# Designs tried in a protein design run: designed miniproteins, single chains. Part 21

Each design is a single chain, and the fold is of that chain. pLDDT is the mean over its residues in the fold that is shown.

## One batch from the design tools (miniprotein)

Design m743
Fold by ESMFold2-Fast:
Structure m743 (fold): chain A 61 residues (1-61)
Amino acid sequence: APTPEESLEKAEEEIRKAIEKGDKERLELLIKRLKDGAAVEKDPELKERMEKLAAEAEKAL
């Protein structure tokens, strides 16, 4: 299974690609996954990174 850091890097790449393609359904799914992950994340720096990424993705919707 990927580490939380590896999962975050992959999510960042997927969000970037979804924004470039205008894939709103994919973006909504990725945002939900980031918010769900941030809610249970134990590392405050990782949690902040996930929340920031979700907020940036929401601006692209």
Scores: mean pLDDT 79

Design m744
Fold by ESMFold2-Fast:
Structure m744 (fold): chain A 64 residues (1-64)
Amino acid sequence: SLGPGVETAEKLATTPLERRGVELEKELIATPDPARRAALAAELRALAAKLPRLSEEERLALRA
């Protein structure tokens, strides 16, 4: 079910892996700390290996 009317990018994703990717991407956008960004980017890269295709936002996050 949808939440109490608050729309999130996670709700737009089709699969749990896609939702995880969007969550990590949002955290990367919010995080200026280079060490934390590196950890998030590594997790996104590992997730990308499990997906046949990535969203444009996920591909942009991997460039960070």
Scores: mean pLDDT 62

Design m745
Fold by ESMFold2-Fast:
Formats: structure tokens, sequence, C-alpha cells
Structure m745 (fold): chain A 61 residues (1-61)
């Protein structure tokens, strides 16, 4: 399904990002919460992607 494909793409992008950049434990916990909210239907795929992009930008700084 489209949602499953979007989730897989987000997971792969974040995993690749983590290999190139150090991510603090607090941001890893935030990423985990984003995935949990997406899976629970509390967050749309678009919202999850936006939050994950913000998190990656913050980790890069």
Amino acid sequence: AADNAALLELLQEFAAFRKEHGVPEELLEEAQRIYEDLLAGRLSAAEARARLQELMDRARA
C-alpha cells in the first residue's frame, strides 16, 4: 500500500542519515515517537515526513 511504501522510504532515509551524521538519543526518541504516531494513525504520512525532515535538519546543526 502507499502508506507502507511511504513509511519504508522514511525509515530508509533516516537510517542513511544516521550513518552519515551523529543523532543524539533525544532526537532518536523523537523519531521513534513520529513512527509510532504514524503507525497509530495520529499522524499522516505527510506530517510524519515533515517532522522527520525538521528533526534531521536539527541533528545536522
Scores: mean pLDDT 74

Design m746
Fold by ESMFold2-Fast:
Structure m746 (fold): chain A 56 residues (1-56)
Amino acid sequence: DLDRLLEELRRKEKIEELGKFVRDSVEKSEEYRKKGDFKKAEELLKEGEEFSRKVE
């Protein structure tokens, strides 16, 4: 039970960290877009999309 709970907790923590990374990437992308750096905005969004796929 403890080992199963620990694995589930580690999975949840990893999913939460990945979700936060995706959110951060989207927010940073929007900031770069506002600055007119469209290439960096698109790169960050693409990275966020790749990590979002790993969370699901």
Scores: mean pLDDT 74

Design m747
Fold by ESMFold2-Fast:
Structure m747 (fold): chain A 71 residues (1-71)
Amino acid sequence: MSPRERREERVLHLLRAGSASPALAELTAREIADFLGLSQSTVSAALRRLVERGEARVRTGPDGRRLYSLA
């Protein structure tokens, strides 16, 4: 598995784990980056690909932040 695919899988795993808790069901790219020890740009690129594949969802939160969840 490429480093890119491995990062995408780690992001997906975190979203799936978070889906069990209302407080963690939707996460910003910054929060995901902090949890995984990755840069926000790396996480944002992975999230864009996951949304394009229908594996993740994105919405705009009340403060304008982009919130990501498991599709």
Scores: mean pLDDT 79

Design m748
Fold by ESMFold2-Fast:
Structure m748 (fold): chain A 74 residues (1-74)
Amino acid sequence: SEEELKRLIDRLYTDARSVVEALRAGELTPEQARIAVDEILKTLDEIGKTASPELKAYIEKVKADIRAELEAAL
């Protein structure tokens, strides 16, 4: 369902933010953080392949926010 997909997207965003926080805290190297974020972005892309136009737009916003947060922490 759309509700379940949105919850999954929100969880992936939370996971990505946790990776960025771990990077900022020095608990992850830049390389480890990039690998972890790349896997999350790849999962979001897979969800996006079959998502509604509204969810696709939301996924693209989430991906952009994740990338911006990672770049700011590097």
Scores: mean pLDDT 89

Design m749
Fold by ESMFold2-Fast:
Structure m749 (fold): chain A 84 residues (1-84)
Amino acid sequence: SATVERMLAILELLFNSEEPLTAAEIAERLGLSRATVRRHLRRLERAGLVRSVVGPDGRRRYLLTPEAVELLLSGKLRERLETL
């Protein structure tokens, strides 16, 4: 599924990033539209795999939840995304 592949790419990008990323930064790095990234981020937040924080610059930034990190490290992240 293209949806599962895009959600997986977002989660892997967030895992490999030292800093929480904005939707705009995620979109630029993955070559996706901001609208597409925001739709996937909302679904991932609802699923408990991503959380958001507002940085000192007032921009909303996204990072993995502990559940998402555990699923990624255990190789079960794709299986979890297929249940969404």
Scores: mean pLDDT 88

Design m750
Fold by ESMFold2-Fast:
Structure m750 (fold): chain A 76 residues (1-76)
Amino acid sequence: KKAEEYLKKGIEALKEGNYDEAIRYFEQAVEEALKEGNYELAARGYAILSEAYLRKGDVDKALEWSRKAEELLRKT
């Protein structure tokens, strides 16, 4: 699946400390997961985006993505 492939690439980038690249891959993973109707994977992607932004020190963006993850899980 394209969503899982992007998620894997994002995790590799995150492990290397390439937070901006990781964020780009995680955004693609969420986009593909939503297109596939895989809301569980999309919520996981939102949670990981929150974590990546926290590591960058962007607390506002981290909270935004965390709220999106919670809202999506409530709808599923």
Scores: mean pLDDT 81

Design m751
Fold by ESMFold2-Fast:
Structure m751 (fold): chain A 90 residues (1-90)
Amino acid sequence: MADQHLQQAIDALQQGDFDTARQHATQAIRIDPNNGTAWSVLGQALMRQGDFVRAARYFRRAADLFDSQGRTNQARVARQNADRAERQAR
């Protein structure tokens, strides 16, 4: 169930359908709030829609989750995305 929503969110993000990406990523998070990838996809959709403040927050959440899981490369990428969103929010 969470994997299905996550895949639909990723597909929507790649197609530029950011509203659909946000809906599916949000549903994936509701099913599994520890899924760092779902938080990262939600952040990416918000970034593409210009909501840099929320994007930075969700990328930061994704980075923390990836770090806690030992997913060092994914955590680093999420931190880079958070930093980029924070710069755009200024």
Scores: mean pLDDT 88

Design m752
Fold by ESMFold2-Fast:
Structure m752 (fold): chain A 71 residues (1-71)
Amino acid sequence: MSKTVARIVGLVLRAIGAALDGDVEAAKEAAREWARLMLEAGVPKEEVIEEAKRLFKKNPEALEAAVEEAE
């Protein structure tokens, strides 16, 4: 649990950090990996989408990538 939670948090920080650095592809990749790990952990897709909207609201490309992966 704690190791999986650390990985999930790390991917959120990586996605936001990459977006702030202008690395759009790295931001999208981290956001997609985050969405996949959330789904693999048993989080319903609707909850993953709502959480993506909250976490990536200022990073629209990361948000779109996470939502697309969850759908």
Scores: mean pLDDT 81

Design m753
Fold by ESMFold2-Fast:
Structure m753 (fold): chain A 87 residues (1-87)
Amino acid sequence: MKGILIAMARIYSAIGNLLASKGDYKEAIEMYERAVELLEKVKDSPEALKLAAEAYENAAKAAEKLGDEELAKEYKEKAEELRKEAE
């Protein structure tokens, strides 16, 4: 089960990265949030925490591109918290 959730989260993150590369930042954020939702179910995995942090870091960059500085800051803070948990 855990492995399947991580694999699905990786797919959502990859789709998010592709959307962001095309300038579809709002849709990219939706994909990164779906990835995090799956990874939260397996938060006892250091791999899952690191992937969730990466997804939030990418969501923050996409939010910055949309001009949403408050949303970008929120995602950066969430990513930092997850990075600390993975240490």
Scores: mean pLDDT 87

Design m754
Fold by ESMFold2-Fast:
Structure m754 (fold): chain A 74 residues (1-74)
Amino acid sequence: HMESLKKTVKILEELVKKAEEMGRDELAARYYVNLAKIYKKLGETEKAIEYFRKALELDPNNEEARKLLQELES
């Protein structure tokens, strides 16, 4: 339900911040992909696109982020 998704978003936002502070770019990119998937599920398409782009900035080889971003932009 929506309340569960909002809690997951807050947890992922904290995990992204910690991963970025630690210089764990590939890990931070994976958290951004999960955030983007949740925003896509919530119908927040523009925010989902933003987070997929952030994931690709940190890890350009993230095939999942690239594939899902292309699906949203097509």
Scores: mean pLDDT 84

Design m755
Fold by ESMFold2-Fast:
Structure m755 (fold): chain A 58 residues (1-58)
Amino acid sequence: KEEIDEEIIELLKSEGLSEEQAEKFLSHSDLAAAYLLSRGKEDLAKRLSELVKKREEL
C-alpha cells in the first residue's frame, strides 16, 4: 500500500536519510533495520520491521 510506503519513507527521513535513500531501503528492509539498530534506534527498527512485514504480507 502506498500509505505504508510513505510512512516507512517518513520514518527513515526522520533519522536523517534522504528521500532517495529511504526509497532504496523500501527494497532492502534488512539494510534499513541494520541501519537503525547501528544508530541505537531499536524502537524505530522494530516499527520499520512491522511496517515492512505488513506491506510484504499484504
Scores: mean pLDDT 74

Design m756
Fold by ESMFold2-Fast:
Order: structure tokens, then sequence, then C-alpha cells
Structure m756 (fold): chain A 113 residues (1-113)
């Protein structure tokens, strides 16, 4: 089946290099795609910001209120920088589920793999 766009986020590295993180679903699998405009190694802080924005965008598309979506995005971005992305994604899933957003929670659990 064709991939479905779940969320997208962008950030700029200090030299103006654009980092785009795209979250997609294909046949029940969640895929993260990281694109750096220059094709060079990605700046970790820029990747974290783009990932946080992509996660927040995905949460908003799934009906999560903007303030909670931003909080979830920040949690995942900080987890990525700490080398704890899987743990942060699980925490995001538990939070989304407690708030009644089961679809968003299911996507976050797949990101934790």
Amino acid sequence: AAPVLLGVGEALAPEGDRVTVTIRERDGRVELDVEVESGRAADGAAVARALGEAVADMARRAGVPAEEAERIGELVAEGFLAGRLAEAAREAAERAERLGYGEAAAVFRRLAE
C-alpha cells in the first residue's frame, strides 16, 4: 500500500542547513525519514527539533490539543538527545492513551520499536 503521511517537522542547523523529519505509516509500520538539505551528516540538535515538531504535528493531526501535542513533541525531542528515544516514545504513548487519543498512542508505541 502507499505510505500515509502522519507528521512532518523542520528545523535549521546553525549554518542554515535544513533538516526535515517525516513520520509515515506503511502497512501498519511507522517509518521515520530524516532528510538533510545538504546531504551531509545531520546536526543532532536540529534533528531533535525537527523530530519534536514532526511528533507534535502528528499528535495534532490525531486530535490531541495543541498544548499537549507540543509537550509530547518536546518529550520525544529531549529523549532523542539523551539517547532514550524508545523510552520517550513509550512515555508519549502512555500520555496520549490517558488523554483518550488511542490512535496517537498506537503510533507512539510503534516509534518505540
Scores: mean pLDDT 80

Design m757
Fold by ESMFold2-Fast:
Structure m757 (fold): chain A 61 residues (1-61)
Amino acid sequence: SLIEEAERLEREGLRAHARGDYLTAARLFRQAAELYKQAGDEESAARALRGAETALEMARA
């Protein structure tokens, strides 16, 4: 399902973030947010987008 795939991508994004791979984390979180939106889960999409924003800020620091 879209939700299951979004959750997998979000988990991969969290793992990428934990190892300092912020650009990969941002990409994965954006992909997860897109799938959450397609599934109608706007709350999870917003959470994933915030994860991507945080990862991009970490990459610029």
Scores: mean pLDDT 89

Design m758
Fold by ESMFold2-Fast:
Order: C-alpha cells, then structure tokens, then sequence
Structure m758 (fold): chain A 61 residues (1-61)
C-alpha cells in the first residue's frame, strides 16, 4: 500500500512537470504509468478502486 502510494505521488510530480492537469489523467493512464514503474497491477487497481482520475486520488490523501 505505501509503496503504491509513493509511486502515485511520483507519477503526480511527473504529470505536473509535463504541464498536464492531474484531473485529466484517467485511472487507466495512471495504471499504465504505475506498471512502467514496477508496481503490481492488481495492488494498484485495488488502491485506485472508485477513483476516476489521478487528481481525485491525490485529493483523497
């Protein structure tokens, strides 16, 4: 759980550096980026269940 949360925050920073709005990054795109970072897909899906965007998830932290 903590490892996945840290990876999500790292993706959030990357998205901000790209000049993109985290609220425009879907959970599907977020999952792709997390898998590229070596995060387990099943664990990431469970953590992100019920969220629609990266922005929605980060706001919940």
Amino acid sequence: SERVRRAVIEVYVEVEEEGKDPSEISVEELLERLVERGVDLEEAKELLKGFKTLGDYVRSL
Scores: mean pLDDT 82

Design m759
Fold by ESMFold2-Fast:
Structure m759 (fold): chain A 61 residues (1-61)
Amino acid sequence: MERERELERLRREVEQVVEELRELIRAGTSPEVIRQRAEEAGLPQSTVDELLAENRRVQAS
């Protein structure tokens, strides 16, 4: 029970941070600030690279 609740809480926190990062990227925030924000939230740099690549792909479309 506790492990499942902890995992759900962590997933919810991660989802909120990822959504915030996407909003910041859309607002034109610099990649350096995005990386800093993600590090503070405990997200791996690979996740940041993926989010930045998604935004670049949308811009190129």
Scores: mean pLDDT 74

Design m760
Fold by ESMFold2-Fast:
Structure m760 (fold): chain A 79 residues (1-79)
Amino acid sequence: DVEELKRLAKEDPVAAAVRTTAYAIRGVGLELEYEMTGSKELLEQAARDYKLAAEIARAMGEDTSTFEKRAKELEEKVK
């Protein structure tokens, strides 16, 4: 829920930063698992995690470009 993530960024910036990091770490882990298994579904999940990290970062006024570019790159690989 994007609205919940935006609320978190305003009300608890520390929790928002932790959540952003957790999504980014999970995304990286899913990409590494893809290298081992070849399952494109893992790239779809990684792209979603990077998009969620970008939404939180945007709500916090942080740069989102790295997360957005990575998500798009993974989405193109799935096609």
Scores: mean pLDDT 81

Design m761
Fold by ESMFold2-Fast:
Structure m761 (fold): chain A 74 residues (1-74)
Amino acid sequence: GPSWAEVMAEFDARLVELGRRLETASPEEQKALLQELIAWTQEVLDRAKALGAPEWDIAGLEERLALLQQTLAS
C-alpha cells in the first residue's frame, strides 16, 4: 500500500483542487465542499493511525478535523 508520505502528498493535491472549486462555489456548494473536506480529513486521519504516522502528524490532523467541524457548525 502507499507510504504515509504518499498519502500526505495525495491529500495536499486534493486540497489544492478543493480550493479552486471553493473560489466559484455558492453558499450551498461551500457547505457541501466543507462536508467533503471533513470526510477526506477523517479518511486521512484513519489512514495515518493505520500506517503508524508520527504523533505530531496525527495531532495536526485531529486539530484540523475539529476546526473544520466547528466551521460547519457555525
Scores: mean pLDDT 85

Design m762
Fold by ESMFold2-Fast:
Structure m762 (fold): chain A 62 residues (1-62)
Amino acid sequence: MSDEEILKEGMELYKQEKYEEAVKLFEKIEDNKEAQALRALALAKLGKWEEAEEYEKKAGVL
């Protein structure tokens, strides 16, 4: 699966509120700031605030 396809599937899962599944897909894309930002948002929705903050920093949001 290409990085673009993983981003599309992860976004679809996020829109369906399947946050844990979205996080698992975004884990497959290490060097993509968009995936890291979306992973942080999904982790925040799951209440995993410490992990969410770490990925926000990796994405360059803070």
Scores: mean pLDDT 78

Design m763
Fold by ESMFold2-Fast:
Structure m763 (fold): chain A 55 residues (1-55)
Amino acid sequence: MEFVEELRKLAEQASPEDRELLQRVADNLEYAIKNGENVDFLRDEARALVEALKK
C-alpha cells in the first residue's frame, strides 16, 4: 500500500504541527509493516488523519 508515501507527501504540504504528526504516523506505520506487526489499526488511524487534513 502506498499509504506511507501519501502521508509523507501530505506532511510536506502541511503546517509544521501537522507535518510532525503526519511524519510520526508514517514512521510508525512503516516500522510496523517492516516488523510484521498488526498494521490494521495504524492504517485506519492514518486514513482518518488523511481525510481530516484533505478537508
Scores: mean pLDDT 75

Design m764
Fold by ESMFold2-Fast:
Structure m764 (fold): chain A 86 residues (1-86)
Amino acid sequence: MKEVIEITAQALHLIGALVDYEIAARTGNEAFREAAIATLRALRARSRDPALRALLDRAIALVEQRAPVSDVQAVIDQALALLMER
């Protein structure tokens, strides 16, 4: 039960980071980009799964480089799939 709650919380944070980045990309509001990076870094710091950490590192790099939302979404979708398989 606790593991399911933690997985759900991580999934919601990943979705939140993607939404924040989409807002930043559409509006130019840097506060949302910084919020997305902070959320992804916090998830990366808590994760012990090397595959998930690699995807989070890639997502952080793409957001920092101002990559298209579609590129960030593809990595977040992979992270969500990996997380939900557990």
Scores: mean pLDDT 84

Design m765
Fold by ESMFold2-Fast:
Structure m765 (fold): chain A 130 residues (1-130)
Amino acid sequence: SSKEEELKERIKKALLKRGYSEEDAEKLAKAVIDFLKDPKERELFVDLLEDKVEDFQKALKTKTSDGINLPLLVATLVGNVESVELLLMLGADPNAKDSKGRTIYEFVSSNIENPTKEVKEALEILKKNQ
């Protein structure tokens, strides 16, 4: 739909601004839209990715319908290592699995060919805490 296309383009643009390649940004944007089927989860994800949420700490307990922590997924995708460490310290579960049995680490790693240095570091922290 046109609204899904708009959200996909917003995700892609946000990832490109953070140093993602065109190919990885396109692949991840499509994968996220396919993963997040709830319109409210899609809106929250895009708002977090675009840094439009004033109180990041209030979002900390937000999970997808599949149990994935959305703030942790976003922090990983933007390569915000400090936020990944903080979220894990505050009880975000790095072992939570989606409907296909994938953790955030596995989901992100399967959809990126050339992660930035910061995204690689975030992924290493997730793997260490599994």
Scores: mean pLDDT 80

Design m766
Fold by ESMFold2-Fast:
Structure m766 (fold): chain A 87 residues (1-87)
Amino acid sequence: SREEILAFMRQLREHLEEMDAENVDEFIKFLMIMSAVDDLLDRLGFSPEEKAAVLAEVRAVWKEGLENNWSSEEIAERIEAVLLARA
């Protein structure tokens, strides 16, 4: 549901803030984001096809953010928009 997505996004933002404070490698942050989103989509009962499509959109957000030096918060806002569009 929309409420579950918003709760997930709050937790994701907290994890990203912690990783930024520790200067964690960007590849490790990427893996954490992809794993967390994958788990959320499984919990929400997405089909394999829908899950692949959403994960591809999240990956594209990460790539664009990396290329444009977006903050973790800017990346999180874009991921939230992707997930809420599927709610």
Scores: mean pLDDT 87

Design m767
Fold by ESMFold2-Fast:
Structure m767 (fold): chain A 98 residues (1-98)
Amino acid sequence: SAFQMALDYADELLKQGKYDEAIKVYERTLKLAESIGDKLGVARAYLRLGEAYMKKGDYDKAIEYFEKAIELFESVGDTEGLERAKQYLEEAKKKKEA
């Protein structure tokens, strides 16, 4: 799908340390998912945005996005996504207090 290809492309940018470029692609992917009412897609885009901001050291934004991802994964019943988002939220909180 175009959504999965966009996430895969942004994930590759993130692995290359191109955090701002990855964020822009994730933000466009988020808007696409929102426009079609894809709640699971929105949750996945929020999770990726949180990961990207965490890698940038912007822990406040990372926390915000992980909390949004948690609410949506819980709403749609994606247990795997929910556990991943909770794990990243705790990591981001720990890094913020360091």
Scores: mean pLDDT 89

Design m768
Fold by ESMFold2-Fast:
Structure m768 (fold): chain A 78 residues (1-78)
Amino acid sequence: HMEEEEFRRLLEELRKYAREAVADGDPDSPANDRLGEVLSRILELMARATPERQKRLRDAVLQALRDGGIDATEPPPP
């Protein structure tokens, strides 16, 4: 229970700092440092999870990054 609540908070922070990093557009932005810190804490939490949970957590992290304006993969238009 507590780990899921912690993860939800980290995803919210991830979205916030991702949006700030995208808005700045500068790799030296403090938002990138904060994004890295949040990702580090997420990775620690994922290390405590089962393999099945790790897959779900990864999907949630990718979705949070997309919500923040970071998308590594977009389907090509027809």
Scores: mean pLDDT 72

Design m769
Fold by ESMFold2-Fast:
Structure m769 (fold): chain A 60 residues (1-60)
Amino acid sequence: SDSVKEELNKRLDEMAENLRKKIEELRKQPDTPQTRLEIEVYEAFLAMIEALKKIEEEKK
């Protein structure tokens, strides 16, 4: 692995952690259509990041 791969994995981990924190914060907000949609969008992004990390792991 090179520094680019290490940096990519670090950025993906940071993005995933930030998204999980944001989702947790949103779940503490009042249940509104806007809040529900925002949670769904962030959960979709988190799922994509987790899928990318899994694909990267499978290459090894």
Scores: mean pLDDT 80

Design m770
Fold by ESMFold2-Fast:
Structure m770 (fold): chain A 52 residues (1-52)
Amino acid sequence: MFTLTGGAAAARKRRRDKLYEMAGITEEEKQELDKLPESEFIRKVIEKMEAK
């Protein structure tokens, strides 16, 4: 069950911010990742986390 409201957009942003914090991603890398499709975004975040 899903609803397309402002709440969904906020949850998506929160999820990305959480991943950025966990992976130690910089502001510059965050800008690049925000431009990527979800699949590529997840892949890049995992690569960063594994590199730590």
Scores: mean pLDDT 70

Design m771
Fold by ESMFold2-Fast:
Structure m771 (fold): chain A 61 residues (1-61)
Amino acid sequence: SPSKEEIELEAEGSLLIMQAYLAGDFELADEIAEVLNSDLPLEEKKKKLEELKKRLKEFIE
């Protein structure tokens, strides 16, 4: 079974994908999906999602 941390990461990533689509940043949405579906360690996925969140913020500002 996935850990709570893994479930939270999936939920947060899914929300971020939705936000990217609503903002019109389809390339960013695809990058977020690739991170979630990757074989990277959980810590690396978290770091990449934080970077992608910053990129989305810059896009919508």
Scores: mean pLDDT 84

Design m772
Fold by ESMFold2-Fast:
Structure m772 (fold): chain A 90 residues (1-90)
Amino acid sequence: GVAEAARLIADTAAELGLADGLDPAVVAEEAREGEAALRTLSAEELRELALRLAEAAERAARLAEARGDAETAARYREAARRFREAAEIA
């Protein structure tokens, strides 16, 4: 549901911020403000946000891999997986 999806998005975004940072331009204000802000979104808006974040994380993973940073690439791929999971449970 929305609450579970919001928590998963918030936790994943926070973990990415600690690792290398996701591009601020692709992270919505609600994701930056955390779980409570994400819970104000509709299920459809939350799903769309999660899918956009998953796409951005996969792009970041490919760029990290191209730089030879396999560890950062793996972190972004894991984040993309979690964002897709959030989209499915929203």
Scores: mean pLDDT 77

Design m773
Fold by ESMFold2-Fast:
Structure m773 (fold): chain A 67 residues (1-67)
Amino acid sequence: MKFPPEVVARQVGILLRFVGEEEDLLLQGVPEEEARKKAKEIAKELAEELLSDEEAREETIKLLDKV
């Protein structure tokens, strides 16, 4: 793996949080585009907070932007 296991675990956690937030918003009746946008914002905020490794943070944010 490119990063240590702890960093990879945080990246996976952020991506799982994105999926969970989007699904929760969709279940509340938020439109798909708005739900995805809000979920991305939450996940990016978590990436900035939880990922001290700059390269891992940038990679995670770029991945979220591709969805």
Scores: mean pLDDT 80

Design m774
Fold by ESMFold2-Fast:
Structure m774 (fold): chain A 70 residues (1-70)
Amino acid sequence: ELTGEAAELFGRAQAFLAEEGLLPEADGVPDEEFRRAVLEFQRREGLPVDGVLDEETLEALRRALREREE
């Protein structure tokens, strides 16, 4: 089921965005700070800037996380 994968990716995305300086901390809360970080990430990656973790944004985050974890 998609919920577990989305929750784990959300946690990793927060940690990644915090390390990139786009999010103050990875607090596990999908608040306005997280939404702002997603918007800036989407702008940086040339994606639609909607603040939603859609398929294109999730794919870009998975790609960035793989590069980070090397």
Scores: mean pLDDT 69

Design m775
Fold by ESMFold2-Fast:
Structure m775 (fold): chain A 68 residues (1-68)
Amino acid sequence: RPLSEEELVALLRETFGLTEEQAREVIDIVRKNRDKPVDEIAAELAEKFGLTPDQARALAELLRVNLG
């Protein structure tokens, strides 16, 4: 079962240290860019939110699976 948006927000806040606003922005970025390669999405997330490349890649993959 895909995680709900609220479950994703909670996970991102706890695991990646994001604020609620940042978590929702990350979800929106992935939704708008779901047709792009994961590597391009991960690079944008790392730049905007100060995530490591590995964290950004894991986050982008997780959100693509749960958001479609």
Scores: mean pLDDT 80

Design m776
Fold by ESMFold2-Fast:
Structure m776 (fold): chain A 88 residues (1-88)
Amino acid sequence: SEEELRELLRRAFEARRNEDYEAAAELLEEALRFPEAAKDASIWLLLGLEYDALGRLEEAIEYYEKALELDPNNVTIKNALELLRSQL
């Protein structure tokens, strides 16, 4: 339901605010079970940011690439992906 998705996202943002990037990633991955979240480039971008913060760079790249597939002209996603690739 929309309410379940909204609560998952609220908890994910709270976890990230507390620098609990692992919990934030898990909650965002649960949110991807909802088609609305799976179609939202911002959710995939957030997953990339969580895995980047965890130092899990290969997973971060995969999530950024998925975000870019959904929003190919988004300069924020392109810049995040380019910055991360430059660190490998």
Scores: mean pLDDT 87

Design m777
Fold by ESMFold2-Fast:
Structure m777 (fold): chain A 97 residues (1-97)
Amino acid sequence: SIFSKETQIEIVGTLAIMALAILQREAERRGDKETVKLLKETIDKLSEALQAGNVEEMIKILKEGIEKLKTSPNKELADQGVKILENIRKKLEEIAK
């Protein structure tokens, strides 16, 4: 409540990028090259949208990344990652109102 909307978007967007990077590292540890590639592409797109201050594009990219993550062969990584990213997406949508 003490931060501007822009600052809150930057904080939540940065947390999303950090969460994606941690999930990417876990996918690398598990040898899941396809999920690593997916997460890298999502990080790159989200970073561009964050730099542009485009919250609507950030939400869209995050939703697309979540849907793609659901197709991961690593069910545990997919289930936990989707929960984390959905919580971040909800926070970003609340701030964007």
Scores: mean pLDDT 86

Design m778
Fold by ESMFold2-Fast:
Structure m778 (fold): chain A 91 residues (1-91)
Amino acid sequence: SAEEYARKGIELLEKEEYEEAVKYFKKAIELDPNFVLAIMGLALALFKLKKYDEAIETFKKAIELYPDDEAVKLAAEYFIEKAKKAKKEEE
């Protein structure tokens, strides 16, 4: 199920296995395209991989799908800002 793939993705994030986490979150999203936990997990894994542009786009998608979810919006905006700053500092 989408929830089982997302759970595995979270486990892989905790183990710092970010490339594998991306694969599992993508599988969760294939089964449930609106699964915000999987979208947020994917964005965080991409951020950890320093794929900042992909992370920003994925966090923006979460906000677009759930504009009234304050927890999603606050978390996504926080990581979007961090990703933008990290991009600038690695130049």
Scores: mean pLDDT 88

Design m779
Fold by ESMFold2-Fast:
Structure m779 (fold): chain A 87 residues (1-87)
Amino acid sequence: MEEAREYVEKAIELLKKGEDPEKAFELLKKAAELLKDEKLIERIEHTEPTRLNILKLLSELYYILEEHEKAGELSREAAELERKEAL
């Protein structure tokens, strides 16, 4: 769990800096692999590395890591971006 958390935290730092979204996405896939969550790995493989999708994956990974407050915050941010992108 600690190693998976490290990858999630690195992905958040990249997202905050506005850096490479593909790299952030790769880090999230690595975290899912460490957690042995086959369903999450499949979803990541079929998901485009957009900022919205990265936020959704970060929310799910924090929920799995039992950091519910951080998961909720990221989920709300993802919902706000999804609303804006629908326009």
Scores: mean pLDDT 78

